# Ledger of designs, part 82: designed miniproteins, single chains

Each design is a single chain, and the fold is of that chain. pLDDT is the mean over its residues in the fold that is shown.

## One batch from the design tools (miniprotein)

Design m2842
Fold by ESMFold2-Fast:
Structure m2842 (fold): chain A 67 residues (1-67)
Amino acid sequence: MEEEKRLEEEVLEAILAALEKLGLNTEENKAKARETARGVAEKAVYGSEAEKAREILPKILEETRAA
């Protein structure tokens, strides 16, 4: 649960940062970002490839924040 929440927050932060750079940080887009982050975190912790996802996601999030 704690790992899922932390991962959800990291994914959400990366998506929100990308939206802000694009000027698309509307309430609608923020809501979609929260839903996406939640789904990604849940699958990364409880999905069939959770270990692989947890290894790859931090790298993708860093690249997303840099873009």
Scores: mean pLDDT 70

Design m2843
Fold by ESMFold2-Fast:
Structure m2843 (fold): chain A 89 residues (1-89)
Amino acid sequence: PVTVTGTVTVKVNGEAELQALLLTSDGRASVSPWQKVVAKEENTEATLTVTVTYPADGRPPVARIWVDARPLGEEATVEVVSVEQTVSA
């Protein structure tokens, strides 16, 4: 089997609930658990990881990774800093 791992780093101000989502070009999807981030300092970094596993029959399809963000206050902000994709067999 092949595991596709998406890692997203975000900067948060205030409070937000965050979820990472991964979709492969063949329609396989995975979501991370919702993570609540309470920023004690400006631009607090948080990392979200999401994985999907499938059979190693042929080349892995291209994956798309994004973050669903739910601000919990009027001053809350979320900024995506980096997105990484790794494939392990």
Scores: mean pLDDT 78

Design m2844
Fold by ESMFold2-Fast:
Structure m2844 (fold): chain A 79 residues (1-79)
Amino acid sequence: MEEKIRDTVLELARAGASPEEIAEAVKKTAEDLGYKVLSVRVDIEPADADTVRVTVRVTVQDKNGNIETLEVSVLVPAP
């Protein structure tokens, strides 16, 4: 799950997607993997003059009822 969410975030962040578009794609990716999505938070912030940091925090419930929160952070060139 984490690797696929990270790949989704990186692809969309590099394409200049909005926080809303990233959140929807992350939710869809987790749901397609059989997880129930409880929350998604996306923060986009300047890291330096030429890069932005995209941080996604997603809380999911697995098939056994375990609740897990994972955080993915990627650096991409500023648009």
Scores: mean pLDDT 80

Design m2845
Fold by ESMFold2-Fast:
Structure m2845 (fold): chain A 80 residues (1-80)
Amino acid sequence: SNIKEIEKELEKLKEEIAELLKQGRYEEALKLLEDFLDQIKPKLTPEILLAIRPILLEIIEIAPEEIKDKVKEILVKKLS
C-alpha cells in the first residue's frame, strides 16, 4: 500500500530528525523535513494526509521549544 510505504518513510524521517535535533543540528533537521514534504506533496490524498498526521504531530512534539513554530510553519506551507 502506498499509504503504508509513506508512513514507514515518515517514521524513519522522524527518527533521523530526532537525532539531528539532539545534536543541535536544527537547520539540517528542518531542511530534511522540508525536502521530504516537497517529495510527497504530489502524492498527497486526503487518506494519506489523515494517515501521516499523527506522525507529523509527533515531529512537532519532539522539536525543542525554540523551533516548534518553525516546524509548524513548514507543515502549514507544504501541506496547504
Scores: mean pLDDT 85

Design m2846
Fold by ESMFold2-Fast:
Structure m2846 (fold): chain A 86 residues (1-86)
Amino acid sequence: DFLLKKAIEILEETIEGLRKGTISSELAIAGVEGVKYLVEQLDLPEEMKKRILEALEEAIRRLREGDIEGAIEALEEAKELLEEAL
């Protein structure tokens, strides 16, 4: 699925940018919001979709709080769930 692969790609780039300190929290939040929008369009099992969206929302919350490590952890969880859906 093109949208699923694109969502994973954006998450990988966002995680990498946060780890390297090459992107701002604001840019990371914009990326995660974009992934959230793509995930909402995917026809995934309800439980999986809910877990992914919750992890993405938690990442946004942690980014707003300045918890970069916690945000990366939440983004990695969302990425793993999306990869399971491939």
Scores: mean pLDDT 87

Design m2847
Fold by ESMFold2-Fast:
Structure m2847 (fold): chain A 67 residues (1-67)
Amino acid sequence: MVERTEEAISKIEEDLMKAIKKAEEENPGDKEKMYKAGEESIDKAVKEGILSEEEAELVKEAIRRRL
């Protein structure tokens, strides 16, 4: 069983991981910058219509818990 939310999150999660890794490489140990990079990636996906606001909130929550 798949829903729009899960499919969209999976696609965005890959892009998000790249954004966070870039921030980590530039400023190792700076969790604040990693989180901001992730948020920017998610916000971009919402603007492009790939993610809904609700899906974006779920991804942000996952990032907070992993950082």
Scores: mean pLDDT 71

Design m2848
Fold by ESMFold2-Fast:
Structure m2848 (fold): chain A 79 residues (1-79)
Amino acid sequence: STTQVHELEAESLEELLEKAREALIEAGLHPVAADIAAQEIREEAERKGIPRDAPVRLRITVTRTDTRVRVDFEIEVIE
């Protein structure tokens, strides 16, 4: 198993999602899987009521095993 942690910051949710997608592809995810993960991050931000134009921080943990890739994330507003 291999675990990688990425911490990303951006001035807006859309900028953060672009950075997250790029980081996941660089981490070895298929582009389709990276797109799905970015959509899940967007949905979580909307569920938490994060404004689109708020500065945001994202922590992504990518865990690779012989059978699957697991992506865990946490998103928050920078105060």
Scores: mean pLDDT 84

Design m2849
Fold by ESMFold2-Fast:
Formats: C-alpha cells, sequence, structure tokens
Structure m2849 (fold): chain A 97 residues (1-97)
C-alpha cells in the first residue's frame, strides 16, 4: 500500500501543479520530497522541500523577504504535511482492502 499511496500523492501533486500553473521545477521538487519520504530518506526530503519553498516564494516575488531560518521552518512544515498525507493515503488504501 505504501507504493500505491506514493503514486496517488504524486498524481495529486501533478494535478495541483496544473491547476495552480506551478513551474515544472517546483512540481519536480515536491515529487522528489514525496519519493524521499516514502523511501525513509528524511534528509533528501528536507532538501527537496527547501527547494520547493524557495521556488514558491520566488514565484510570489517574496523570496527576499524570508531568512534562511524562515525558509527552513517552512520546509520542515512542508515535509510534515507530506508525511501526514502519505500516512492518511496508506490508511485509506488499507480500508479499501
Amino acid sequence: SKEKALEILKEQIRELGKLGKLPEELVEALLEAAEALAEGDEERALEAARRAVRLLLEQDGRLEEYSEEEIEERARTLVEILKERLEALEKLIEKEK
């Protein structure tokens, strides 16, 4: 179910990217963070999340308003959100079996 949960999350990220007209680089960073979390690679997930946060803030023209510490905090929050979604999807798939 973990592989299935990851595939669903990746599909959701791609769909949100299309709806929000997000840059391909931002979508790729979010996908890498999700994949790293599914693999248990917390460091890789956090690095990908930092890239995603920077790209998002850059798109909004707000990157210069944020310190490295504030970017780190947002990246950690993003990792936490992705973890919770992946775990929720795994539980949903198990209930369907």
Scores: mean pLDDT 84

Design m2850
Fold by ESMFold2-Fast:
Structure m2850 (fold): chain A 64 residues (1-64)
Amino acid sequence: MSQLQQEFQQLVDQAQQAFIDGDLDTANKLLQQAYQLAEQLDISPQQVAQMVGRIIRAIGDQLD
C-alpha cells in the first residue's frame, strides 16, 4: 500500500473526528484534501463519496 493511500485513510479518519467534534469547517477541508488525494490515486470520486457517506451516516446514527 502506498504512502498516499495511507494519507488518504488518515484524512478520512480526521474528517470523521472533526464531524464528531462539531468542527464542520475543518471536516469539510479534510474531505476536500481526501478528494484531491483520491484523484492522484485514481480512486473514483464515487468511491470517495461512498466512504465519506458511510462515516457521516455512522455519526448520525450515534446521535439518534
Scores: mean pLDDT 71

Design m2851
Fold by ESMFold2-Fast:
Structure m2851 (fold): chain A 90 residues (1-90)
Amino acid sequence: FKVGEDYEATVVSINKEKNELVLKTKDGKLITVKAGSDPDSPENKFILSLKVGDKVLVRKLKFPFNAVWGDYKALPIDSNSPFRIIKVLS
């Protein structure tokens, strides 16, 4: 995956306890997307509104720079977390 590029993927699983979504690209690669730690956040509510089989557009992020952003806390940083869902396609 290339930073700043958008990829079409399908939701294959949702883990509500971890606020995680697993997506599968057209070439069969898996992407894990995590919501923030706050269950009342708009991001978490958006992820929980998705269902298995939904097609989404995801963007590869460079890196979540929590240490640079004093106002942005509790973002789980992992090598697979630097993806963001940009749009629902279906």
Scores: mean pLDDT 63

Design m2852
Fold by ESMFold2-Fast:
Formats: structure tokens, sequence, C-alpha cells
Structure m2852 (fold): chain A 55 residues (1-55)
């Protein structure tokens, strides 16, 4: 699951940008954003920013 892989990378602090997440997961930024909107209900940028702000 591409979204679960992206969330795992974000939670581990292994990525600094949406582009890096997309590259490591093996999809385009557009595809990653579409998958997150469909499966999570928000953008990968919002999740990444939220996790960083919570730390």
Amino acid sequence: DKVLRALDLILRGEVGSVREIARKVGVSVGTLSRLFRREVGTSPREVLDGVRQAR
C-alpha cells in the first residue's frame, strides 16, 4: 500500500518533502496527493507538516 508506506516514512522522520515521499514510494507527486485525498482525506503535505509541527 503506497499510502501506508508514505505514512511510515513521515512518522519515522525519514522524509523532508512531498517530492521525496513520492520518489521513495515510487509514484509521482500528483499520484501521491490523489491517493492521500482518496484514502486519508487530506494531502501528504498537510500530514507531513502536521507531524513536524507536533514534534
Scores: mean pLDDT 79

Design m2853
Fold by ESMFold2-Fast:
Structure m2853 (fold): chain A 86 residues (1-86)
Amino acid sequence: MVFKGTSAEGKGGVSEEEVILELTITESEEKAIELIITYGNAMEDAVEGVKIELKEIEVLPDGKVIGKFKATLPGGKKIKLVNQEY
C-alpha cells in the first residue's frame, strides 16, 4: 500500500479558504475507495472547523485509485497536504 497526497489549487476563482487535495492509493478498488473515504473523515475530525468534501474518485487501469478532496477553512486560512508532511 502506498499513499501519496498532493495539494492543488483549483482554477477559476477558488478562494484562499479552499484548496484541492489529491490522494493516490495503490490497493484493490473496494479497499482503496474505503481508505479514501476514511481518510477524508479523519481529516475533518483532526482539524477543528475544517470541512472536507470528496469531489472525485478515479480508478486507473493500473489499479491506482485517486481521490480528490476540497478542504475549506474558516477565517481565510489555507490547508495543503503533501506526501509525508509532518
Scores: mean pLDDT 56

Design m2854
Fold by ESMFold2-Fast:
Structure m2854 (fold): chain A 108 residues (1-108)
Amino acid sequence: MITVTQPSSVTVEEGGTATLTARASGGKIDAVAWARQTPDGRVYGVAADGQSVPGSPLEGRATVTKTSDTEATLTIENVKPEDSGVYYVAATAGDEGALGQGTTLTVK
């Protein structure tokens, strides 16, 4: 069974770059997607298949890089206070999938 973990929190200055790294165990990562939950409880996709989701608030600013067989990083450039929220990673390995516990991003 694959398991994926992510940092509990990341703090970054406005205009900086946020880096959220997911780590998997029990398998090699085949694909990853990242979603954001806003404070009102709504969830939307932010990046999948290495690219930002078209039409999302992070379009053109978010990328996903698979850095190893067990590690993938979400990078958000030119962060804004509005980018604050909880980010969730979903990872697959073969026929298995796992959801991370969530990372709280705070933009100062």
Scores: mean pLDDT 81

Design m2855
Fold by ESMFold2-Fast:
Structure m2855 (fold): chain A 102 residues (1-102)
Amino acid sequence: SPIEELIEEIRKLALELARLMENEDPREVVSVLMSIMAALTSAWLAYKSPKIPFEEARASVEGAKSKLEEMYERTKNPEAQKKLKELIEQLDKLLELTEKEQ
């Protein structure tokens, strides 16, 4: 499933971001990771149940994206900026893909 593969890819990118930011404030890193994981879980549940509205999942994904955009502007680590941009692009792709299923 394209959506299942995309969720797994986003999960892997989030783990790579965590490794790059291990010397940053762990509370900020954990907050972003938890937002991503909540968004992925919400998207997965909406996808697996065709009668569940995708609106809540979309809001969660957009919330995670906003946090990633804030980190992108604040961080001075160019490797972290690259991973943040990749995550934002994959979350946008998830939004587009899940809209087609609704």
Scores: mean pLDDT 80

Design m2856
Fold by ESMFold2-Fast:
Structure m2856 (fold): chain A 68 residues (1-68)
Amino acid sequence: APTQAETVELMRIMIDYLRQFEGMPEEKVAELEALLEENRDAPAEEQLRRFIERVEELTGIKVTFLPA
């Protein structure tokens, strides 16, 4: 399982990707950043799962987890 630090870094990379390449509105970016803070006490895998689910809800597209 990824560490909490690795999971947070991955989620931040995904937010950056969505901002740069998908043109995600800053309001939705802020929602994703807030989600990271809200779920900070959850296990790393649960944080990532909730994050991906929220991204899919906001974009309407399937997001694939890309492990290093």
Scores: mean pLDDT 71

Design m2857
Fold by ESMFold2-Fast:
Structure m2857 (fold): chain A 61 residues (1-61)
Amino acid sequence: SMAEGQQQNDKVIQLVLEGAERARALSAAGERAAPGVGFYKSVPGDLSSAELGELLNAHAA
């Protein structure tokens, strides 16, 4: 069993889902959800864990 690794990975996935739902709720309410438009255009195609964490933190803020 790889409980530690699984929990860590699961937490990241959960954060992504939570962030997406939060952004969706804010968008539906007519609020500024998060700066995501530039993300697709500027994504290098390879995101490190650190970069992903920074983006998720920006969306959460």
Scores: mean pLDDT 54

Design m2858
Fold by ESMFold2-Fast:
Order: C-alpha cells, then structure tokens, then sequence
Structure m2858 (fold): chain A 75 residues (1-75)
C-alpha cells in the first residue's frame, strides 16, 4: 500500500474511533452501532482487497463517515 493510502487509512480509523466515542458519550446508541458496523465491514473488506480496491473502500468509508458526522452535528 502506498504512503498516501496508509495516511488516509489511518485518518479513517481515527475518525471512526472518535465518532464512536462521541456517539457513546452523547447517548446515541444507534449512531454508535452504525459506526461500529461501518468499521467492522471496512476492516473485513480490507483484508481481501487489492490496492485499487483498498483506495475505493477508503473513499467510500470517508463519504460514509461524513454522513454520520453530519447526523451527530444535527443533534
């Protein structure tokens, strides 16, 4: 995996972890469960992904995290 993809992967993992704890602290159990599921699905897909597939997975996960962060901000 390229350095750029590793940096993006790390950022996605940090964002997901932060969002999970924020949702837990605010008592949004549904949002916390959605974030946990997203992270589990991402990690499972990443295990068998090619570099090209990994880049697409990271992009899709970034978009999904943006949506979930917007839901938290709307509360």
Amino acid sequence: MSRELVIRLTAVMIRGTGLYFDAELLGDEELAAEVERLQQEFMEKLKTASEEEAEELIRETEERLDELEARLDAL
Scores: mean pLDDT 81

Design m2859
Fold by ESMFold2-Fast:
Structure m2859 (fold): chain A 79 residues (1-79)
Amino acid sequence: EEEREKKRSELLKEAENIRKQTDADVAALTARIGELLRQAMETGSPELLEQARAVDAERQKLVADGESKINKLLEEAEK
């Protein structure tokens, strides 16, 4: 079998690993955002809303970083 095909399989496995890790981390941050928003609604605390926004920004950055890494691996796998 051609070395290129082996490389492609390895890159695709790495992309799947990053996707699974990112999905797990995103799910945890999403749960935390929900909890902070619920507490903010109950207490009326603007500080909890700011914390929820900070966690949401962290979640968005994590998604963008994960997508960037996956896209790079997929691009390499296609070459």
Scores: mean pLDDT 83

Design m2860
Fold by ESMFold2-Fast:
Structure m2860 (fold): chain A 60 residues (1-60)
Amino acid sequence: AMASLDEARVLAGQLGLDLGLPKGKRQRVQQAVELHLRAHPVPQNELLHVVTTVVEQVLA
């Protein structure tokens, strides 16, 4: 099954909270993850890996 945009947003938001990111940074991370999934459909079993990679890119 393919991951949904809603699942990706929730996961990115939760990861942002776990990392202690401020609200503005969390919003940017969630937006970046959504943009990635719209361009590149992701299987559910790869969602965590893709979300963590996008978060790392935003925080670099």
Scores: mean pLDDT 81

Design m2861
Fold by ESMFold2-Fast:
Structure m2861 (fold): chain A 80 residues (1-80)
Amino acid sequence: MPSLLELIQALDARLAQAKSQEEALEVLRDFLREALAVTTNPQARALLQQALEKIENNAPFEEVLRLVQQAVALIHEELA
């Protein structure tokens, strides 16, 4: 299984290559599915679940990205 850090690194690379906000949202959706399967931090899980809910409710891309970035920051703090 990919490590949580590997998933986070892959997210940054995939987002950099996204040609549209639609493609970037697909990248975020794929990341959320994989990250939720391996994340154990309850605060990070809550933020990732909120991000997924925001995608389903057609929230602005910036709101979804903000929640994902907050979850990633919490994960990095736990792994440091």
Scores: mean pLDDT 79

Design m2862
Fold by ESMFold2-Fast:
Structure m2862 (fold): chain A 66 residues (1-66)
Amino acid sequence: SISSEIEKLKVIKGMYQMMKNTEQMLAEKLKETNPELSKKYEENARETEKIIEEIQRKIDELEEKL
Protein backbone atom coordinates (compact mmCIF):
# COMPACT_ATOMS: atom_id res chain seq x y z
CA SER A 1 0.00 0.00 0.00
CA ILE A 2 1.00 3.64 -0.38
CA SER A 3 0.97 3.98 3.43
CA SER A 4 3.42 1.05 3.75
CA GLU A 5 5.74 2.62 1.13
CA ILE A 6 5.72 5.95 3.02
CA GLU A 7 6.63 4.15 6.28
CA LYS A 8 9.55 2.35 4.58
CA LEU A 9 10.84 5.61 3.08
CA LYS A 10 10.64 7.32 6.50
CA VAL A 11 12.82 4.52 7.98
CA ILE A 12 15.36 4.88 5.15
CA LYS A 13 15.35 8.68 5.59
CA GLY A 14 16.03 8.18 9.33
CA MET A 15 19.06 6.02 8.49
CA TYR A 16 20.48 8.73 6.19
CA GLN A 17 19.81 11.40 8.85
CA MET A 18 21.89 9.32 11.32
CA MET A 19 24.66 9.00 8.72
CA LYS A 20 24.64 12.78 8.10
CA ASN A 21 24.81 13.47 11.86
CA THR A 22 27.83 11.14 12.18
CA GLU A 23 29.55 12.79 9.17
CA GLN A 24 28.97 16.28 10.67
CA MET A 25 30.25 15.13 14.10
CA LEU A 26 33.43 13.66 12.57
CA ALA A 27 33.99 16.81 10.47
CA GLU A 28 33.80 18.99 13.60
CA LYS A 29 36.07 16.70 15.67
CA LEU A 30 38.75 16.58 12.92
CA LYS A 31 38.64 20.30 12.02
CA GLU A 32 41.92 21.19 13.81
CA THR A 33 43.86 17.87 13.73
CA ASN A 34 43.03 16.80 10.14
CA PRO A 35 41.38 19.65 8.18
CA GLU A 36 41.61 17.74 4.86
CA LEU A 37 39.65 14.75 6.22
CA SER A 38 37.25 17.16 8.00
CA LYS A 39 36.45 18.78 4.63
CA LYS A 40 35.75 15.35 3.07
CA TYR A 41 33.24 14.56 5.84
CA GLU A 42 31.58 17.98 5.29
CA GLU A 43 31.30 17.18 1.55
CA ASN A 44 29.90 13.71 2.37
CA ALA A 45 27.32 15.30 4.72
CA ARG A 46 26.15 17.60 1.87
CA GLU A 47 25.80 14.61 -0.48
CA THR A 48 23.87 12.69 2.22
CA GLU A 49 21.57 15.74 2.61
CA LYS A 50 20.79 15.59 -1.15
CA ILE A 51 19.72 11.94 -0.74
CA ILE A 52 17.49 12.95 2.23
CA GLU A 53 15.88 15.68 0.06
CA GLU A 54 15.17 13.13 -2.73
CA ILE A 55 13.58 10.71 -0.24
CA GLN A 56 11.46 13.56 1.20
CA ARG A 57 10.25 14.45 -2.33
CA LYS A 58 9.11 10.84 -2.81
CA ILE A 59 7.32 10.85 0.57
CA ASP A 60 5.56 14.13 -0.34
CA GLU A 61 4.41 12.73 -3.72
CA LEU A 62 3.02 9.59 -2.06
CA GLU A 63 1.29 11.58 0.73
CA GLU A 64 -0.51 13.68 -1.93
CA LYS A 65 -2.05 10.40 -3.22
CA LEU A 66 -3.55 9.53 0.20
Scores: mean pLDDT 90

Design m2863
Fold by ESMFold2-Fast:
Structure m2863 (fold): chain A 72 residues (1-72)
Amino acid sequence: MKHSREEATKIVDEAAKEENVELSDRQREALVGAVESTGATLGQVRVGVRAIKNGADLETALAQMGKKMQDS
């Protein structure tokens, strides 16, 4: 399933808000692009945002989100 860019942006912004994380523009753009292309749920995106909150780089955060999507 594919989200629109607008819907993907809402999901990423909500995940960041719920995890109390301020994403950089690069991190936000990468997550929005991933959500738009994959149809990731809010819960799956929160896994990636939480990885960033805990000091993971963007590549690691995207890998953690992808693993959660495969497990779901």
Scores: mean pLDDT 80

Design m2864
Fold by ESMFold2-Fast:
Structure m2864 (fold): chain A 81 residues (1-81)
Amino acid sequence: MEEEIERAKKIVEENWEYLNEKQKKEIEKTIKEAEKLLEEGTEENRLKALILYEQAASFVLMNVSIKKIEEENKLKKELEE
């Protein structure tokens, strides 16, 4: 569980610079909620925290992919037409 949470945190950190300010705020809110659950120290709360970290990592990866596609399409449109 801790290893999986650490993995999710690394995904967020590695892709943080590719997120816009709004996306960063949403991810930060999710992470803070997960951290609060971990602080409570129950098995159930650790599972909930893991789910939130996994959701944050997935959201980051999805938005990074969308941003790269948008940037590629914009560049193509500006340079070719």
Scores: mean pLDDT 77

Design m2865
Fold by ESMFold2-Fast:
Structure m2865 (fold): chain A 88 residues (1-88)
Amino acid sequence: SKIEELLKKLEEAIKKKDTEKIRELLLEIEELMSKGENLSKEQAERLVELIEKLPIDDETKIEILKKFLELEKNEEAREIFQKAIEKL
């Protein structure tokens, strides 16, 4: 899955603190979702975990999660994003 590959690359970019690559990969995930790709519950949970690890403020994390919530059509994945927003 293209989403699985992007999530793996995002984890690696976060470990390397590669800010430009993190931004690029998040935009690539958004682009795929805007084209109708839906995340599974497990993929949404992984994406939330990765976003929570970003060295940015909680307000910025919430804005990123809101964008994914707006794009997502899978209700299980949407619930994962909504809970993450409420917890931050």
Scores: mean pLDDT 87

Design m2866
Fold by ESMFold2-Fast:
Structure m2866 (fold): chain A 65 residues (1-65)
Amino acid sequence: MRKEAILVTAASIILISYGTDAKVEFKDGKLVITFPKESEKERKAAEEIKELAESRGYKVEVKVE
């Protein structure tokens, strides 16, 4: 299993724990999270994912559709 796949899986688990949904992908050496909307739970989920990914040396980009 690649490092990127593990990171995407961890991000997906965090999203589920906050009761939110988002598209998670690894692109151009960074983790990209695309939320369908922005609210407090999406922001908290994004912060947790960003903290995890950055602690592992990865950059995170957060987008809203």
Scores: mean pLDDT 78

Design m2867
Fold by ESMFold2-Fast:
Formats: sequence, C-alpha cells, structure tokens
Structure m2867 (fold): chain A 110 residues (1-110)
Amino acid sequence: SIYEKLLELLKEIQKLRIEFLNEKDPEKQLELIGELLKKLSEVIDLIKSIEDKLSPETKKLLKETEKLLKETQKALEERSPNVIEKFNELLKEFSELVGSVEDEFIQQDL
C-alpha cells in the first residue's frame, strides 16, 4: 500500500535525522542534510502520486512544502549561511503535510 511505503520512508528519515543531530563535523552535517532532502523529495513524489485523492487544503500544503524543499536544496548547493534555518522551516512544514496526509489515509482507507 502507499501508506506502508510512506511509513517506511518516514522511518528512514527518522534514522537520518538522529544521525544528523549527533554529527559534529559541519561538512558531514551538510552531507546528511543533502541525504535528508533526497528522502523528503521521495516522500513528496509519493504524496503527489495520490494528489487527486487529497483535499484542496492538503494539496496547497503539498505545493508550499515542495517550494520550500526546492529553496532549501538551492541554499545547500550555494552553501548559503541560512541553510540550517531553511532546513528547520522545511522540517516543520513537512511534519504538517505528513500529518494531513495520514489523516486523509485514515479517512479514505488508502
């Protein structure tokens, strides 16, 4: 099921996030952010595969999260001093998106 794939990706993200929080080397922290952004992109692509089944509110949140993901990827590529701040904003928005999608999976038996 799509929900089972979502849960598996979220477990991988949680593992990488724990690794990131324990990393002391700034260069390795940026590499871990890159890996996390890749996994977040995979989750967004999975959610986009069921976009037509989502509420208008969740679709709007999906588009805003995708925009913030792309902005964070650009900040990382450019070694911007605000990459950590952008990444934290993305994680907050992503958590709200995932919560909304999980609520819809429960309601629609997806």
Scores: mean pLDDT 85

Design m2868
Fold by ESMFold2-Fast:
Structure m2868 (fold): chain A 82 residues (1-82)
Amino acid sequence: SAEEKIKELIKRIEKKIEEEEDEGVKESLEAFKLSLEEALKDGVSEQSFENLIESLKEAVKEEDDESKKKAAEIVLEILESL
């Protein structure tokens, strides 16, 4: 389910935060994790999951902040593996 995929995504982001040495990337990953946890409280659908993938693809392409871009790339790679 979309909810199970988001829960797995949160777990993998937590692992990446523990392994990350760059403070900016770490902060961006933590902010992303908080947003996903909030989304789970409101309820997640398959449409929400698809929208998340598309938003991350745009963030990777258009983001000028290197730490935010790297964080988005990490999250997108995890999502594409789910």
Scores: mean pLDDT 80

Design m2869
Fold by ESMFold2-Fast:
Structure m2869 (fold): chain A 60 residues (1-60)
Amino acid sequence: DRLKKLLELGNKHMTPEQAVRATGRGIIAMADESDGKKVLEKLEQTLREELAKLGIEVKE
C-alpha cells in the first residue's frame, strides 16, 4: 500500500527522467539485500527522499 502510494505520487509529480533516477537509486540501495520485505522498504525510503527533494512532503 505505501509503496503503491509513493509510486503514484512519483508518477504524478516526477518527470520520467526523475522517476528513472529514483528507481536506479532504489535498485542500488537493495543490491545487497536478499529479503523481499527489506527490498520494498528500501524502495519506499528512496521514493520518499526523491519526493521530498521535489518539495513534496510525505508524512503518514
Scores: mean pLDDT 69

Design m2870
Fold by ESMFold2-Fast:
Structure m2870 (fold): chain A 80 residues (1-80)
Amino acid sequence: TLSQLRHRFVPTEQQRERLRQELANLEKRVEIIDQLSEEEQRQLLLEVQTLQGQADLMGDTESSQRATEMGNRIRQRLAE
């Protein structure tokens, strides 16, 4: 049954849309990660981790997975 889900906090459409837009902006920066300084790469990782946390709180599994993948790419670059 899904009755318990009806009493949970539900994020607004505005909050979900903002999250998607912020993820899209981060993806653009991840695409040019080779052109970013190490400090900018570390800052980008923190921003991705913040959005992942927001996606998890919103129950947005798709956005959480996207943020996780971006974080893994940044971590791999920093570990080179």
Scores: mean pLDDT 78

Design m2871
Fold by ESMFold2-Fast:
Structure m2871 (fold): chain A 68 residues (1-68)
Amino acid sequence: SARDEAVAAAERALELARAGDGEGGAKQIQTAVSLASRGGDSEGLLAAQPLLREASRLVAEAGGKVVG
């Protein structure tokens, strides 16, 4: 389902972000949002949103300078 595809893409985004791959993580966040939109309702987006929020924070951290 579109929901399951969106969640899977969001999980990959989080894994890439945790590995320090800011570029890969950002790309997967975009993919997950696109997949969530295919469902025609907010169910996929709502299911993926917590994972996307965490991935976005880690992507920003991986692409940013280490600030003590």
Scores: mean pLDDT 74

Design m2872
Fold by ESMFold2-Fast:
Structure m2872 (fold): chain A 87 residues (1-87)
Amino acid sequence: MEEAREAIERMLSKAEQAVHEITEEDKKQIEEAKEKILKDVEPYDLTELAEEAIRIMEKAFEGKITEEEKERMKELLLEIYRRVQEA
């Protein structure tokens, strides 16, 4: 049980770090990935992808992820997706 909580906290921390520390090298890699993955993805699909990721996390952590943590992760995923589109 504690291991799932620790994993969720680490995952949130890493996602926050990724949002704030995107470097020029990261932008180049993101731009390459963007062309392969995101060229046909509309903005609403990014929200659906984030919500699907949250569902997978909830199932993987056996419902031990809180509503507050789900909302925070959804925001971080959408911000990462936005930066991938902008990079």
Scores: mean pLDDT 63

Design m2873
Fold by ESMFold2-Fast:
Structure m2873 (fold): chain A 74 residues (1-74)
Amino acid sequence: SLQAEIARYQERLKENPDDLVSLINLSQLLLDLEDYKGALKVLERMLKIYEENNDKQGAEGLKKKIEELKEQLK
């Protein structure tokens, strides 16, 4: 179930809060569940990680996705 997969990635993130693979998968599952606010929070966490790691391309891509999602929530 989607709920079981979400719980699995949340458990992984308790052990490693900066695990980008888990954050990416969790954000997609939340979007599939139409939890746009939850997905936005996960994407914002990913953005902070990319910015801390000086991943300019990753950060720019995430900023665009976050902005597009925020526009859909207006």
Scores: mean pLDDT 85

Design m2874
Fold by ESMFold2-Fast:
Structure m2874 (fold): chain A 89 residues (1-89)
Amino acid sequence: HMAELQAKAEETARNLAELAAEAARHEGVEVSRERLLAAAMGAWQKDPVGAAQQMAGAAREIGRLVPEVRERAEETAKLAEEIARALQE
């Protein structure tokens, strides 16, 4: 059951990395999806609940800054929040 949550966290982190890369392109900046994914999963290994909450916050901030991806960012934030809740209950 923990393996399912980790798989969902990895998928959520990949979605967040894609959103961050797309947002950075709108600002004329390049970011590494691989580095973002590695950082998110590193945080997950140390503190899964905190990492999920941080992913939700980051997704909402991206949606706030780039309205074009707001719907996708909000969906990603909700998935991260669901993962955090599942870990606590």
Scores: mean pLDDT 81

Design m2875
Fold by ESMFold2-Fast:
Structure m2875 (fold): chain A 68 residues (1-68)
Amino acid sequence: SVADLEAEFRALLAEYERAVREGAPEEEIQAIGKRLEEVLRQLSAADGAAGAAAMEAASRTQARLREE
C-alpha cells in the first residue's frame, strides 16, 4: 500500500540521516541510498503526490546534511 511505502521511506530516510551523521562507511551510506531510491520509485509509481512529497523530504534532508 502507499502507506506502507511511506512508512518504509520514512524509516530509510531516518536511517540514512543517522548513518551520515555518525560517519558510517561510504558503502553503507550508498546501500541505504539505493534502497531509498528504489522505494521512492515505487511510491511515485503508486501515488504521484506522495512520491513528490517524498522527493522533497529527501532533498531537504540531503541539503541539511551537506550544510553540517
Scores: mean pLDDT 84

Design m2876
Fold by ESMFold2-Fast:
Structure m2876 (fold): chain A 100 residues (1-100)
Amino acid sequence: SEFDELYEELVELAKKYRAGEISEEEFIEGVLELVRRMVASDAPRAERLSFVALVGMIAADLLSEEKTEELFERLEKILSPREVEVLRLAIEHVKEELER
């Protein structure tokens, strides 16, 4: 249920940002807090990787390239090397789809 709660909170955070209810800075800080909660939750590796991929996809879709890179650099300090690889791949996937 902790993973389901993190997923639901991430989706609501993205909705609030898209609706203009929160600032870009509040969105970025909110994402960072959700990722810190994930890291502290002792969730299975597969669930953590899935959450990190979703974070990367949402960030790349909603933020500018510059702000996505800023968030990536801050997340890189919190995440394991494998989680950082998944985050990068998710961001690159969205960037490729948006350039088509």
Scores: mean pLDDT 85

Design m2877
Fold by ESMFold2-Fast:
Structure m2877 (fold): chain A 98 residues (1-98)
Amino acid sequence: SAELERRAEELFGEAARLFRKAERAAKAGRAEEALRLAEEAARKALEAARLYSQVSPERAERVRRLTAEALRHIARVLAEQGHEEEAERLLRLAEEIE
């Protein structure tokens, strides 16, 4: 249990760092890099949620919600920069996670 929580925390920490990189890439107009980083972050966050679901369904739900929120935020930045296709891909991923 404690080991699963630690691994989930590490994965979610990695996801958070990748989402921050994705946001910076999106703001800089590097749409393909932002998409790639956001998708990688989502994969790590979902693995963290899977591990959390074994010890705390509440934490797993929170991780999924925060992940969908981060994806929607980056999608908004991409859309504001004119990258509608990449934004739509992240919005679809956010809907699948919820």
Scores: mean pLDDT 90

